# Designed miniproteins, single chains, continued (4): the designs that were tried, part 94

Each design is a single chain, and the fold is of that chain. pLDDT is the mean over its residues in the fold that is shown.

## One batch from the design tools (miniprotein)

Design m15254
Fold by ESMFold2-Fast:
Structure m15254 (fold): chain A 93 residues (1-93)
Amino acid sequence: PVDASALVRPSPLLAEVLRSVGLTAEVVTIGELLEGVLKWAIEQGLIDSSVGPTVIDLRGTPLGELLGVDRFDADDVQGIAERLLAAGAVVVP
């Protein structure tokens, strides 16, 4: 099973998102990646507070287009990790 301690290499698009919040490592844990994406979403005003404090509205974003989803919950570590791998947004290093 993929968990928060699993190491992944972000795609160039996702690496740009992470760099914008100060996460510059080429290899990160799933937990670090989700924390970085949540921080980016807060800074961009993308939190869907009507659904939950960790739910990110990705509609109209390059990340939403890459993942093929309109939103995700950053607390759903397993589901998001599986989606990121399936979309090629991250790879096993």
Scores: mean pLDDT 78

Design m15255
Fold by ESMFold2-Fast:
Structure m15255 (fold): chain A 76 residues (1-76)
Amino acid sequence: MIESMAEFLRAFDALVEELKKQETIDEEALRERAAELAARIAPSLVPAVRELLERLLSSKDPLVALVAGYLLEALA
């Protein structure tokens, strides 16, 4: 279970870095991985993570914005 913002950021960054190595993004697989990551977030941390993800939707890195979008969908 992800119980700290630092742990969440490491997991988020790891997912983004994995996607950077792909020629074509499998959006179905990404949605599933985002749902798995979201399910691991401690309920007490969810409000802070949602605020961070909403901010990341405006990221200049399109992969960061994409992952943030799928995580927000999974947390809804």
Scores: mean pLDDT 83

Design m15256
Fold by ESMFold2-Fast:
Structure m15256 (fold): chain A 74 residues (1-74)
Amino acid sequence: SSETIFNTVLNELYDQKLISQELVDYLNSPEGADERERIITEAEGDPEKLKRLIIERDIDLGVKDLKNAVDKVT
């Protein structure tokens, strides 16, 4: 299933240290369920597209966290 492929790719990326624990916890949480479904849908069954989308989401989270930290001291 698409969810089985998603879980396999997510776990592989985490084991390879290519994504954060924060992203894994988020996408496995009830709060992240809609984002998980969005990523699965957008990947259209392509595991390489799925991998890229997951990595891009982790980068976006990291950039937002950094920006929020900088904005608090400016």
Scores: mean pLDDT 79

Design m15257
Fold by ESMFold2-Fast:
Structure m15257 (fold): chain A 92 residues (1-92)
Amino acid sequence: SAATAAERAVAAEHAAEFEERAREIEETGDEELRERLEREAAELRREALERALAAGETPELRAQLEALEILLETGDFEKAKEYADKKYEELK
C-alpha cells in the first residue's frame, strides 16, 4: 500500500473508535442506530478494500469486497458473513 505512517495511524484510530462504538450500541440495544453504524462501517471498509485491491489483488481481499457488496445490497449481515466464511474456506 502507498499509505503514509500518518494515514495508517488515523485509520487505526478510526477502527478503534468503531469497535468502541459498536460495543456501546450493543449494550444500549438501539437496533436502528446499530444498523446505521454497521452500514457506515461497511461503506468505509468497501473504500479501503477497493484501494487495497487496486494496489494488489488477492482472492482474500476480493472475497471481502464481494461479502460487503452482499451486505450493502441486501442489508443482511448474516448472509454476508456466511458468504465470506465460505469463500475463506475455499481459499484454504
Scores: mean pLDDT 68

Design m15258
Fold by ESMFold2-Fast:
Structure m15258 (fold): chain A 83 residues (1-83)
Amino acid sequence: AEALLAEAQALFAQAKAAADAGDIATGTALAGRALVLQAAATGRVEEMAELLRRDLAEARALGAPPEVLAAIEAALREAEALA
């Protein structure tokens, strides 16, 4: 749990650095991954997977860009692998 939390914190820091550099797409993807690892560390990864499935369906319905869909799909796959 502590190892996953530490990795999540490192990914949040990397996400902030990417966003501060103007790379919002990379920052968003890293933040998404950090949230999944944080959920796994707190025993809520299945709940996170369900939220990501709903968010993916909504994003598709709203016509979100491919990079946003890919980021949600990647986070969902990681959450499912950790569940």
Scores: mean pLDDT 78

Design m15259
Fold by ESMFold2-Fast:
Structure m15259 (fold): chain A 81 residues (1-81)
Amino acid sequence: MVLELVTPSGERVAVEVGADDSKLEVLDRIAEAAPELREGAAFLRGVLVGIGEGDQPASEEEARELGRRVERLARLFAELD
């Protein structure tokens, strides 16, 4: 599966996600795809670890929602700098 994400600078990034990737692995792939998304992905990863989630395989819908959450967090962090 390929997630198409947009960075705060407006760059379009394609992130390839495996069918068996966990939610944490999806976030790690997003973080590796673009420097602007790293802090947002790391923040959401920390939240999932803290609540005891993220090690089960992500569905396509869950992976897309994680991508959208990272995009929103990345934009918020860019505005705070």
Scores: mean pLDDT 84

Design m15260
Fold by ESMFold2-Fast:
Order: sequence, then C-alpha cells, then structure tokens
Structure m15260 (fold): chain A 100 residues (1-100)
Amino acid sequence: SMERELLLEEELEELKELEDLYLSYAKDEKLSEEAINKIKEIFKKAKEEIKKVMTDPSLSLEEAVEKVNEIKQKALDEINKIIKEETGKESNTREIISPA
C-alpha cells in the first residue's frame, strides 16, 4: 500500500539520521575503526530487516510497525553495548597500566 511505502521511507530516513548521530558521537569519543564499522553493519542489517518486514504482505500494518520498532530497539541496544564495551575496555586498561 501507499501508506506502507511512505512509512518505510520515513523509517529509513530516521535510521539514517540516527546513524549519522551515532557515528559522529563514536568519532568524537575516539572509538576504534573496528567498532565504527560494527555500528555501520548493525544499521545496515536493521535497514534490511525493516524493508523485509514492511514489504511482507502476510503482516498487517500494525504488526509490521510493531516489528520495525523491535528491530530499531534491538539495533540501538547492540550499538550502545559496543560503545559501553569500548569505553569499559579503555577504563580497565588504564586501571591495569600507568599512562605512558
């Protein structure tokens, strides 16, 4: 339906804006290039899953929107975990070794 197409475009634009914000934050916090690439991959997978859900004719619009929200939340949780793990690793390293 036209409504599903419009909502899909809106959801993908929102994810793009979130990706830009998270990547800016990661660069400012000096996260590793590996961590930045993992964040990019998580956003890419989320976009692919959202497209699949929104184009699934077996799902009602309400069910599709609910699944999209679950995909978005899971992606953000994974990204936040990466950021926390990178920050925690740096803190632990500083506790074990003197800054040289």
Scores: mean pLDDT 77

Design m15261
Fold by ESMFold2-Fast:
Structure m15261 (fold): chain A 91 residues (1-91)
Amino acid sequence: EKEHGILEWREKQAEYSPEEKAEVLLMDEGLFKATGVKEATAKELFKLGLELSYEQGVLTEEQYQALKEALEANPDASRKEAAILELEILK
C-alpha cells in the first residue's frame, strides 16, 4: 500500500512545474501532521522527492547530495527534524 502510494506520488511530481513541486513539498509536512502519516513513510517520501527534484532540475547536484547525506546521518530524526535539516541545507 505505502510503496504503491509513494511510487504514484513520485510519478505525479514528475509532471509538476518547479513552482508546483516546491508548493507540494511545503504542503506535505502539514498534510503528514493532519493525516497522522507514520514517520517512516514521511522519510521515504522526502527521499523520493529529493531524487525526483534533482532529476527535474529543481535541486542542484550539491543540494541533492547534501540533503541525502544529512538525512542518512540522522536516521532517527522525526519528520519535523528531517524537514528542518532540509530547510537548513536549502538556505
Scores: mean pLDDT 55

Design m15262
Fold by ESMFold2-Fast:
Structure m15262 (fold): chain A 111 residues (1-111)
Amino acid sequence: MEEEVLERARRLAERLGVGADLLDLPDEEVFERLERAARRARELGLVPEIHELSAAAFSAVQRDPAAAELVSRKINYIAERLADARTPEERELYSLMVGILGLLAFVRLAE
């Protein structure tokens, strides 16, 4: 099950033009790359698959304290940048960015 989720997460990351390496970038660069990936996901109709896989990915990430802390800090940065998000579209963008972040953290844990 974990290997299947990992393979699907890797394929999604490739289709979105992002890799686990972006987690080493400054918070501003991570935000910009995740925002582009989230828009690309919407264009490709990948939103349901990201939500499905992100739940499993976050379950794995939460079991690793270092990965959970890294993801939590980056989620806080994204939340601060989108603090005025009040429309359904802005909330979906936030949800997708957080979902993709979780998938990338899960991929990194397997490396």
Scores: mean pLDDT 81

Design m15263
Fold by ESMFold2-Fast:
Structure m15263 (fold): chain A 80 residues (1-80)
Amino acid sequence: MKITFTLPSGEVVTYEVEEKISREEALKILREFLSKLLDKETAEKILKNIEDELKDKKEISAEELKYILEIVVDIAERLK
């Protein structure tokens, strides 16, 4: 699945992922994505909340990852 986002900065980021992604790979993508959008302290707080939500999952769907990334972009836009 191809997931494309336009960041508040105007940068376009694209991730090509399989239908199911390991929790570790999803968290890696999220950490990288958050570091592009937010300061370190805010990024760490958001990532911690996502890690807590995903703690009981070994894998997530590409659609679920896309949804989480959409929430992160929305949060970043509100922090302007």
Scores: mean pLDDT 79

Design m15264
Fold by ESMFold2-Fast:
Structure m15264 (fold): chain A 68 residues (1-68)
Amino acid sequence: MSAEEQRQLDFLVGLLEEQAARAEAQGDLARAAALREVIAEMRARAAAGEPIDAIVDETAARVEAVHA
């Protein structure tokens, strides 16, 4: 993957980790666990050589659909 793709993935993972930490601090362990599962899936797919743009777009769409 390119340095730009890696930076984009790291940025989203960082945001999701921050959200998971906040959920855990608020006692929402189920939400924290779900967010960490999404992060683990993103990392596994990136390690398998899947396109970062597709992983990013799909994850963002799922997060937005739940929030909307």
Scores: mean pLDDT 77

Design m15265
Fold by ESMFold2-Fast:
Structure m15265 (fold): chain A 79 residues (1-79)
Amino acid sequence: HHMQPFPEDAPKYKAKDGTVFKSIGEAVEAIRERLKKEKRIYVDPETGKLKVVLDDGTEFDSIGEAIEAELEREYEEIP
């Protein structure tokens, strides 16, 4: 619940493109900005609900769920 960085001994995360992040928080921010830049976050005009679509076509009803899926599928934990 606090915006504190992870301890220095926390594992780093590496994206599929080779980018290394110092913390899960940095990886989360990078994923959020990527989704926003690629216009993958939108509001369904018929329902007014938020939707997020990933590269593989997987659709999520929240930004948090999409970020969690990207971390599990696309990011590798490194020491």
Scores: mean pLDDT 68

Design m15266
Fold by ESMFold2-Fast:
Structure m15266 (fold): chain A 73 residues (1-73)
Amino acid sequence: SEEEKKARELIFEARGELTRAVNALKQGDKEKAKEEIDHARKLVDEALKYNPDHPEVRELRAAIDELKAEIEK
């Protein structure tokens, strides 16, 4: 469906932002990592509007929350 396609596209973009956040953390750039995580979170939240039961969306949401908690320590 169109909803499934849109959710997939948003998930792909969110994964890209998470990769950028991890790379920023490896370089010691916590500010950039936080910005990328915040953007990924917004993309995942938007994907949930199209398919709230998508397992990849739930998995990404958990990964984002975990990574954000690590940055705040």
Scores: mean pLDDT 81

Design m15267
Fold by ESMFold2-Fast:
Structure m15267 (fold): chain A 87 residues (1-87)
Amino acid sequence: MTPEELIEVLEKGIKEAEYGLKNAEELAKELGMSPEALRKAMEESKKVLEEGLKKVKEAAKKGDEEKAKEIALETLGKVEEILRKAY
């Protein structure tokens, strides 16, 4: 993946987390979980994604594509763990 593709993935993740927060009651019902647990997971995921996105953009701006990739993968891994613990 290019740094630009990784930025797009993180930006999509932020939008999905925002959608999850807005629709927490309905989504939690479909997933068989509490709305509070879903909101917490989405809030934590959004913060991690926003921080990761800033760092990825900084690395890409400096021409450090390998560092941008590492940060993006670490960010996605943290989000996956947050979501796994919520379910």
Scores: mean pLDDT 81

Design m15268
Fold by ESMFold2-Fast:
Structure m15268 (fold): chain A 63 residues (1-63)
Amino acid sequence: TLTLTEEQRTIIFAYLLIGDGELTPLIAKMASRRTGLSLGDVRAAAKELQPEAIAEREKMRAL
């Protein structure tokens, strides 16, 4: 399990919401720059957060 700060996790989650649950190459680079994590670490974190981001995106769409 990748160890992330709460701030890094929140940033990656926000970018996943922007990408409708997916990290495009551009969004992944932006998340990497903002968190200080490698692209590999950003992608690993995104994999862990993706189901929650998709669920949250659907909730936001229902509001």
Scores: mean pLDDT 78

Design m15269
Fold by ESMFold2-Fast:
Structure m15269 (fold): chain A 70 residues (1-70)
Amino acid sequence: VPFPPSVDVNIEDISEEVLEKIKEIIREGEENNLSGIEILNLVLEELPEATISDVILAGAEMSFEEAKER
């Protein structure tokens, strides 16, 4: 049985791994022309640990990353 490491949330926030998964779902939803509400539902269904605030944060980070790439 693996021994779990120290809790990585620290501030009760989601981990960076969960945040990256949210970004992936947002990208796929956007490519499929899903609405923001539909994308939110997909994220919350796939990642029940995520909150609406986490989805908003992921979207904001993606926006900044795309601006940096462009």
Scores: mean pLDDT 69

Design m15270
Fold by ESMFold2-Fast:
Structure m15270 (fold): chain A 59 residues (1-59)
Amino acid sequence: MAESIEQSKKMLEILKQAKEWLEAGVPVEDVLTKAREEAIKLGLSDDNIQLLLKGIESM
């Protein structure tokens, strides 16, 4: 799919932001909620949203 690179870039930006939220002391549950909403707004697929959230949980 021509948009796969675009989705990967969006995931990396959200992942960077999530790392900053976690370092600022935001609870992981709230970070996951915010990351999911941002991913939905950016048009990420359900598979990519799930992968992103797993990545945040493993931080």
Scores: mean pLDDT 80

Design m15271
Fold by ESMFold2-Fast:
Structure m15271 (fold): chain A 88 residues (1-88)
Amino acid sequence: SEEEVEEMIKKAEEALERELPALEALARAQGRDDVAARIEEIRRRFEEKLEEAKKLKEEGKLDEAKETLLNAVGEAQEALAPLAPQLF
């Protein structure tokens, strides 16, 4: 649904603007610049996918927008999973 896609985009924007930058800052504070760089790469990829999903929504392609967002979240979670034990 359009409402569902809008909520997913809002949560994705919160992750990009707050959650991922906070993880990057935490990694740097721990002297883990290598981990921070990997999180930055994940953030850039996620941002690209979010912009793609926004364009699909503007075109009325709600199912494609939702699939793009779900795939982006899945890719980010998979990439972040091996980094979490290094920060926590």
Scores: mean pLDDT 85

Design m15272
Fold by ESMFold2-Fast:
Structure m15272 (fold): chain A 85 residues (1-85)
Amino acid sequence: SDEERARRALEVAIEVLRRHGGRASNAELRDALLAAGFPPGFFELLWHAVRVVVGVEKVNADPLEALEEALERVPEVVEEMRRLS
């Protein structure tokens, strides 16, 4: 489902952030999602949706905490991804 796909993508991104001490570049996150089998452009869509749902300031201040919050709000993330595509 779209929710299972978004949850898996968030879990991949969270694991990257944890391995890098809570910080990673957009390129590192994008490459990790591509390696996990997500299509080109999926990171950009997911990241925009997370910023809308959780808030830009929270994502910038603590991206790991912001993605963990997004993981609890997957239906809202999926709805925003559908609106942004």
Scores: mean pLDDT 87

Design m15273
Fold by ESMFold2-Fast:
Structure m15273 (fold): chain A 61 residues (1-61)
Amino acid sequence: SMEQKQISIGKSLIRVAEFALKYNSDESTIQSIIDLGEKLIKESTNEDSKKELQKIIDKIK
């Protein structure tokens, strides 16, 4: 489903953000990744998908 696709994209973005943070990437790059993840949450119409994406984003904050 589209919601499952959004969750998969969110998880991939979090992994990229974790690697960026580990290798001392700038804060603006990490923030942009977080902002994109939050946008995906806001645009989702499924409450379970929103909660799952939010949990993923909260892990990197």
Scores: mean pLDDT 66

Design m15274
Fold by ESMFold2-Fast:
Structure m15274 (fold): chain A 77 residues (1-77)
Amino acid sequence: SELQGLLEQARKLIEQAKELVKNNSDISTIMEVVQKAIGYLNKALAIDPSNKEALQLRKELMDLMTELARKQLERQR
């Protein structure tokens, strides 16, 4: 389905972003992948705002953004 295709793309991009964060890749590269993931996730949530998989992926993305912000703050010390 269209919804499942969007969720699959969002999941792949979130996993890619996690790997980039783990490998201390450039912030610009990480943010490009994150923005693409947000785009797919927003499209999925527009189709089904209560979709459990989409909400879980949103949580994973928010957790990743929190981790990225923490790493950026540590680098400024």
Scores: mean pLDDT 86

Design m15275
Fold by ESMFold2-Fast:
Order: sequence, then structure tokens, then C-alpha cells
Structure m15275 (fold): chain A 79 residues (1-79)
Amino acid sequence: SSAFENAKKLIDIGEEIIKEKGIEPKEDEKVDKEAEEAIKENKLDPEQKKLVERAVEIEKAILNNPELEKELQKRIAEL
């Protein structure tokens, strides 16, 4: 599906930025709870669950470095 493919592409970009800048995700209970709820409500398969877990790490990295969100938006806009 285009939605799954687009989500994967955005997550790949986010992970590249995190690696390049050496950003560590910050633990956040709210982000974890929101992810668990999304997985349960949408009955996600193992591949989709793994994708959500990767997205959670990016969200936690943004919480530790708000400039990451700006860089992410810039790279997404260049697609």
C-alpha cells in the first residue's frame, strides 16, 4: 500500500538523520502509550508493528532534539 510505503520512506529518512547527528531517543511514556494503543486498535501485523516501533524511536529522538523535526520536514519537502 502507498501509505505503508510512504511511512517506511519517512522512517528511513528519520533514522538517517538520527544516525548522522548522533541523536539518542529520549524515553517518553506518552509516546509509548500512544503507540501501544495504535497497534491494538488497528490490529497491526508484525511488519506494521515493527514500523510503528521504529517511528516511536524517531518521535523520542525529536523530543530530545527539536531541531530534528525541522531537518525531517526539510528532507521530506525535498522529495
Scores: mean pLDDT 77

Design m15276
Fold by ESMFold2-Fast:
Structure m15276 (fold): chain A 72 residues (1-72)
Amino acid sequence: SPLDRFDPAVVAWLRAYAAELGLTLEDELVANLLRLSSGDREVIRRALELLATVTPTPTIADLMALLPQLQP
């Protein structure tokens, strides 16, 4: 799994928060979000909240479109 390299507690938290927002995330999208954020929960929260305004089933392309909003 692309998620095997990440802390299972962080993965579980991310999936739980995504579920609270009504999001269905593929493992590859979760892996890309974790790589992009370096595990920063603030960046992850912001990205998930922005994705939730786009679609309940976001793709990697949707995440990439949000990159300028996740950078300082």
Scores: mean pLDDT 81

Design m15277
Fold by ESMFold2-Fast:
Structure m15277 (fold): chain A 64 residues (1-64)
Amino acid sequence: SAQQEAIKKAFRAVLESELSPEEAAEAMKLWDQRENETDNKEKVALFDQMVALLAEAQARRAAA
């Protein structure tokens, strides 16, 4: 849907502002894997991995 596409675009913009291009690409790959996943447990695990990448980037920025 247009709303889901807008959310994905906004999420990508946040990732690109907080992460390196390589890290942002990895996080977007996790997003695409989550969209194709049917197991709720695995969807949660993929989302947690994306959150962890952002948390690590924020921690690095706070320490700098």
Scores: mean pLDDT 76

Design m15278
Fold by ESMFold2-Fast:
Structure m15278 (fold): chain A 114 residues (1-114)
Amino acid sequence: MEELEARLEPGEVLLRVEVYENGKLIDTKEIRYRAESPEELREAGARAGREAVDFAQKYGVITPEEAEKLRPAFEALGRALADYAIDTGETVRLELEFEKDGKKVKATLVVRAP
């Protein structure tokens, strides 16, 4: 039923980033990764998780020190989502939000097994 899941091909990871300032949408970005194997899907998930943290840092909702600590954790989270998609054969969606000083970065990860 979610529009993003319907747009994914097998083996794709989609990262959608929405940036809000004082409740107004000010920027959007979509990044697609393609994988042809389970190992490539895990790495694509890891890259998407890292990019979500990098966008949060870019828009000032986390500090560089926080980004260094969160990047490995979000890479591991992205790999775990890929494993769950592989194991179940389902399309998996995760939403992450970072917020600071009236600015919010919403990252949506969608993973579809090859």
Scores: mean pLDDT 85

Design m15279
Fold by ESMFold2-Fast:
Structure m15279 (fold): chain A 64 residues (1-64)
Amino acid sequence: PTPEEIQAALERAREAAYSVEVGPDDTPQEALERALQAGLEEARKEPNPEVSQYVIDRMRQLAE
């Protein structure tokens, strides 16, 4: 994959994570976990498996 494909996929995953609304009963930890899961789901939709895996690994690394 190209660096541009990877960057575009990362941006899509970040947008998906950012779009998750925090509920009034969510703890900060629960809200972060929901955002991470939304980003990972978006990454899994990438048609190129190498790009998908890179984005998933990067998102998980950033959550540590």
Scores: mean pLDDT 75

Design m15280
Fold by ESMFold2-Fast:
Structure m15280 (fold): chain A 57 residues (1-57)
Amino acid sequence: MELKKLVEELKALPGLSEWDKRIIDEIEANLDKMTPKEKEASIKVLKQLLEEARKRA
């Protein structure tokens, strides 16, 4: 699942803020309970965080 891959990649990156880590942890914890629309929204959020983290990494 794309969401799990994004979570794994983000957790491997240095330079994430504590706020970003909390968002990632919340998404991971609720991943199997999300509706398809919620999963799509979470994917967008995680992709944005990944791009921001890549600017540092």
Scores: mean pLDDT 75

Design m15281
Fold by ESMFold2-Fast:
Structure m15281 (fold): chain A 88 residues (1-88)
Amino acid sequence: SVEERLEELIRKAEEARERGDEASMIAYAMGAETLHLARQAGLSDEQALALAEQIYNYWLEKFPTLSEEERERYKRMAELIIEALREE
């Protein structure tokens, strides 16, 4: 389900954070936020899950191209996303 995948993405983002894996942390957090927003926008479960997967893969591939300043910024965003989604 979308709810099960959302919880999995949040958990995996937290696990990546604990390991210092910034690329995976950002990718999972961005995927989770995308899934949450797609669900709120009324997209079908299939569309929401597909979009979240696309965003996750996008960020994994994009991470090595980011500047040091961009990495720090997106890491901070990922931490805020994890915290916000845990409060819901």
Scores: mean pLDDT 89

Design m15282
Fold by ESMFold2-Fast:
Structure m15282 (fold): chain A 74 residues (1-74)
Amino acid sequence: MSEEERIDALLAGVEEAVRYLRAHHTPEQLAADIAAMRARLREVAGRTLSPELQARFEKRLDEIAARVLAEAAA
């Protein structure tokens, strides 16, 4: 797989995990859980990805978090 495809596959897994959390948690709990998950994923990305790929991964991760929290608040 290309690096782009690899990042997309990882983000698809993150979206599934977030959807699961959203189904089982309150909006306040979900925000805290997403923040913790994002912090952990940034740590892992920093150890395994180049700085360029880490920046792209973090940007997409932030976009997913923002979208899910907005949907939960609506």
Scores: mean pLDDT 74

Design m15283
Fold by ESMFold2-Fast:
Structure m15283 (fold): chain A 95 residues (1-95)
Amino acid sequence: SEAFRQRALEEIRELVRKMAEIFRKNREEVLEKILKNSDPEKQKEIEETVKAIEEAEKKGDEDTLLLGLASLAILAGEGLEELKRMEEIAAEVHA
């Protein structure tokens, strides 16, 4: 149903929004910890996603930037609890 799609998209938007905020505040340290805690296969996907995000930022391609951030959120934190854990890690690093 349309309502189901809209709800799923809003959940993804919330996840992307939170990831973007964590990323902006503690980019290097959060990425390093995410990469360290990921399987080697996922690490390569994360690195390629970050590269795509950086290229999109250079070009001002907002659509590609949003897709890249969504992909990073899925790869790095596949649930709200994992995203919350990343927030705690970021806070601990800069506390």
Scores: mean pLDDT 65

Design m15284
Fold by ESMFold2-Fast:
Structure m15284 (fold): chain A 82 residues (1-82)
Amino acid sequence: MDVLVGIRIVLPSKEAAEAVLERLAALPEVVDLEAVITQEGDRTVAHVLARTRDRAAAERVAEAARRLAAEAGGEATVFIPG
């Protein structure tokens, strides 16, 4: 069964958010990715919903999101439905 991954990424700029989203969308584990970028105060927030083929792929996307956000000077909060 396909597994959805919800990700909230707080980043220092819209450019950083766009770069992180491009790298996430390019992951082989991602079947489809929907994202909305908003400006919240002095920070840019990306709200992401990624569709993956299975839970193992979902966990890899979650780990990639945390790593990519950290590399860009931000942070990612991930939730995977049970």
Scores: mean pLDDT 84

Design m15285
Fold by ESMFold2-Fast:
Structure m15285 (fold): chain A 65 residues (1-65)
Amino acid sequence: MAKLEAALEKIRAGEGIDESEDPEVILEVAKIITKEMLEKLKKAGIPVDEKKIEEELKKVEDYLA
């Protein structure tokens, strides 16, 4: 999905997501970025509460559903 890739590139470049983006695209971008950050933190040896992050993502999903 081209919109998802474009939104990811903007966030990785330090730009925000367009306010006109579909909520589904925003949710998928949030999941992908969170997973990437979580993996980077684990590789750097920084302690991360994966369960807490998963619960927060689920709350966002439930809110948007």
Scores: mean pLDDT 67

Design m15286
Fold by ESMFold2-Fast:
Structure m15286 (fold): chain A 67 residues (1-67)
Amino acid sequence: SSVIRLVAEKELPKVEEVLKKMEEALKENQETALRIGLENGYVGKNAEEVLKKAKERLENLKKALQE
């Protein structure tokens, strides 16, 4: 679907930016990394869970671009 591809193209760079911010924050403070993820709509009780959800979103967007 062209709609799925367009959404994936728009969302992919946003998810990549959020992941970069979370990974940079994690080097200094795990609570800050968790907060960044939660503020961007990822669900988890700690930074590791939220980071995992963001990475899963990135992989799903990459798969959508292959349609």
Scores: mean pLDDT 81

Design m15287
Fold by ESMFold2-Fast:
Structure m15287 (fold): chain A 68 residues (1-68)
Amino acid sequence: MEEEQRRIEEEARRRMREFAERISYGGMGEVNYGVGETLKKLGDFESAEEMYKRGEENRKKAEELEAE
């Protein structure tokens, strides 16, 4: 059931992404790392890395906003 697993991963990622946008850039980073850990456990290493990268990206944005 690769298709079902992919859909679950995608939906989880999408929902977390939407929720994170409503929190803050700092909170988004933490959430993205958490989702990455979950995806890693599901065997989706590429998606996990993607979430980790998003966490780093949000961290940079948080620093930019803090500097302003």
Scores: mean pLDDT 68

Design m15288
Fold by ESMFold2-Fast:
Structure m15288 (fold): chain A 101 residues (1-101)
Amino acid sequence: SEIEKKAEEMVEIAIELAKKVISLTNDPAIQARLLSITSEILLGLHYIKQGKIKEGLKLFRDAIRDLEALIPDLNEESRKVVEEALEQMKKLLEEMEKLAK
């Protein structure tokens, strides 16, 4: 389905974001928070694939909020990567929410 494809794109963005930020920081607290956010997004895809659209979208919204909350703790290079990923994630979430109506 179209919503499943967009959910898969969300996961791809999250994985690439995690790879880039982990390479730019040795802070284990930031790495742990980023892995937690990635896990929320993976669980969101899992629920969407099971037809639990509302639960999956909630996990994506929660992950986006957690990612925004991470920004003040990031170095300048990591912040740019996260902000770019957030713009893409917010657009995908809006598109998925429109498909769920």
Scores: mean pLDDT 88

Design m15289
Fold by ESMFold2-Fast:
Structure m15289 (fold): chain A 78 residues (1-78)
Amino acid sequence: SIVELLSSLSEEEKQALIQHLQQLIAQIESILPTLSPEEQARAERFIALLQQTIQLLENNAPPEEIAAVMLEAQAVIE
């Protein structure tokens, strides 16, 4: 499960995940102006949840809390 994966992350793996999420946000932001209004609204919601995930990771939040936000982010895109 994602909770088990998050609870087993090393500090180095956590930093790598944060960098990956930051790169993903930058990539989505770069294409925002090309999207429809509905797609932009969905993408902006997804970015907000990714930013929240980064904040929780940086603050060493409980794995269950991080997982909840990540699952919410997945629900936005699928």
Scores: mean pLDDT 87

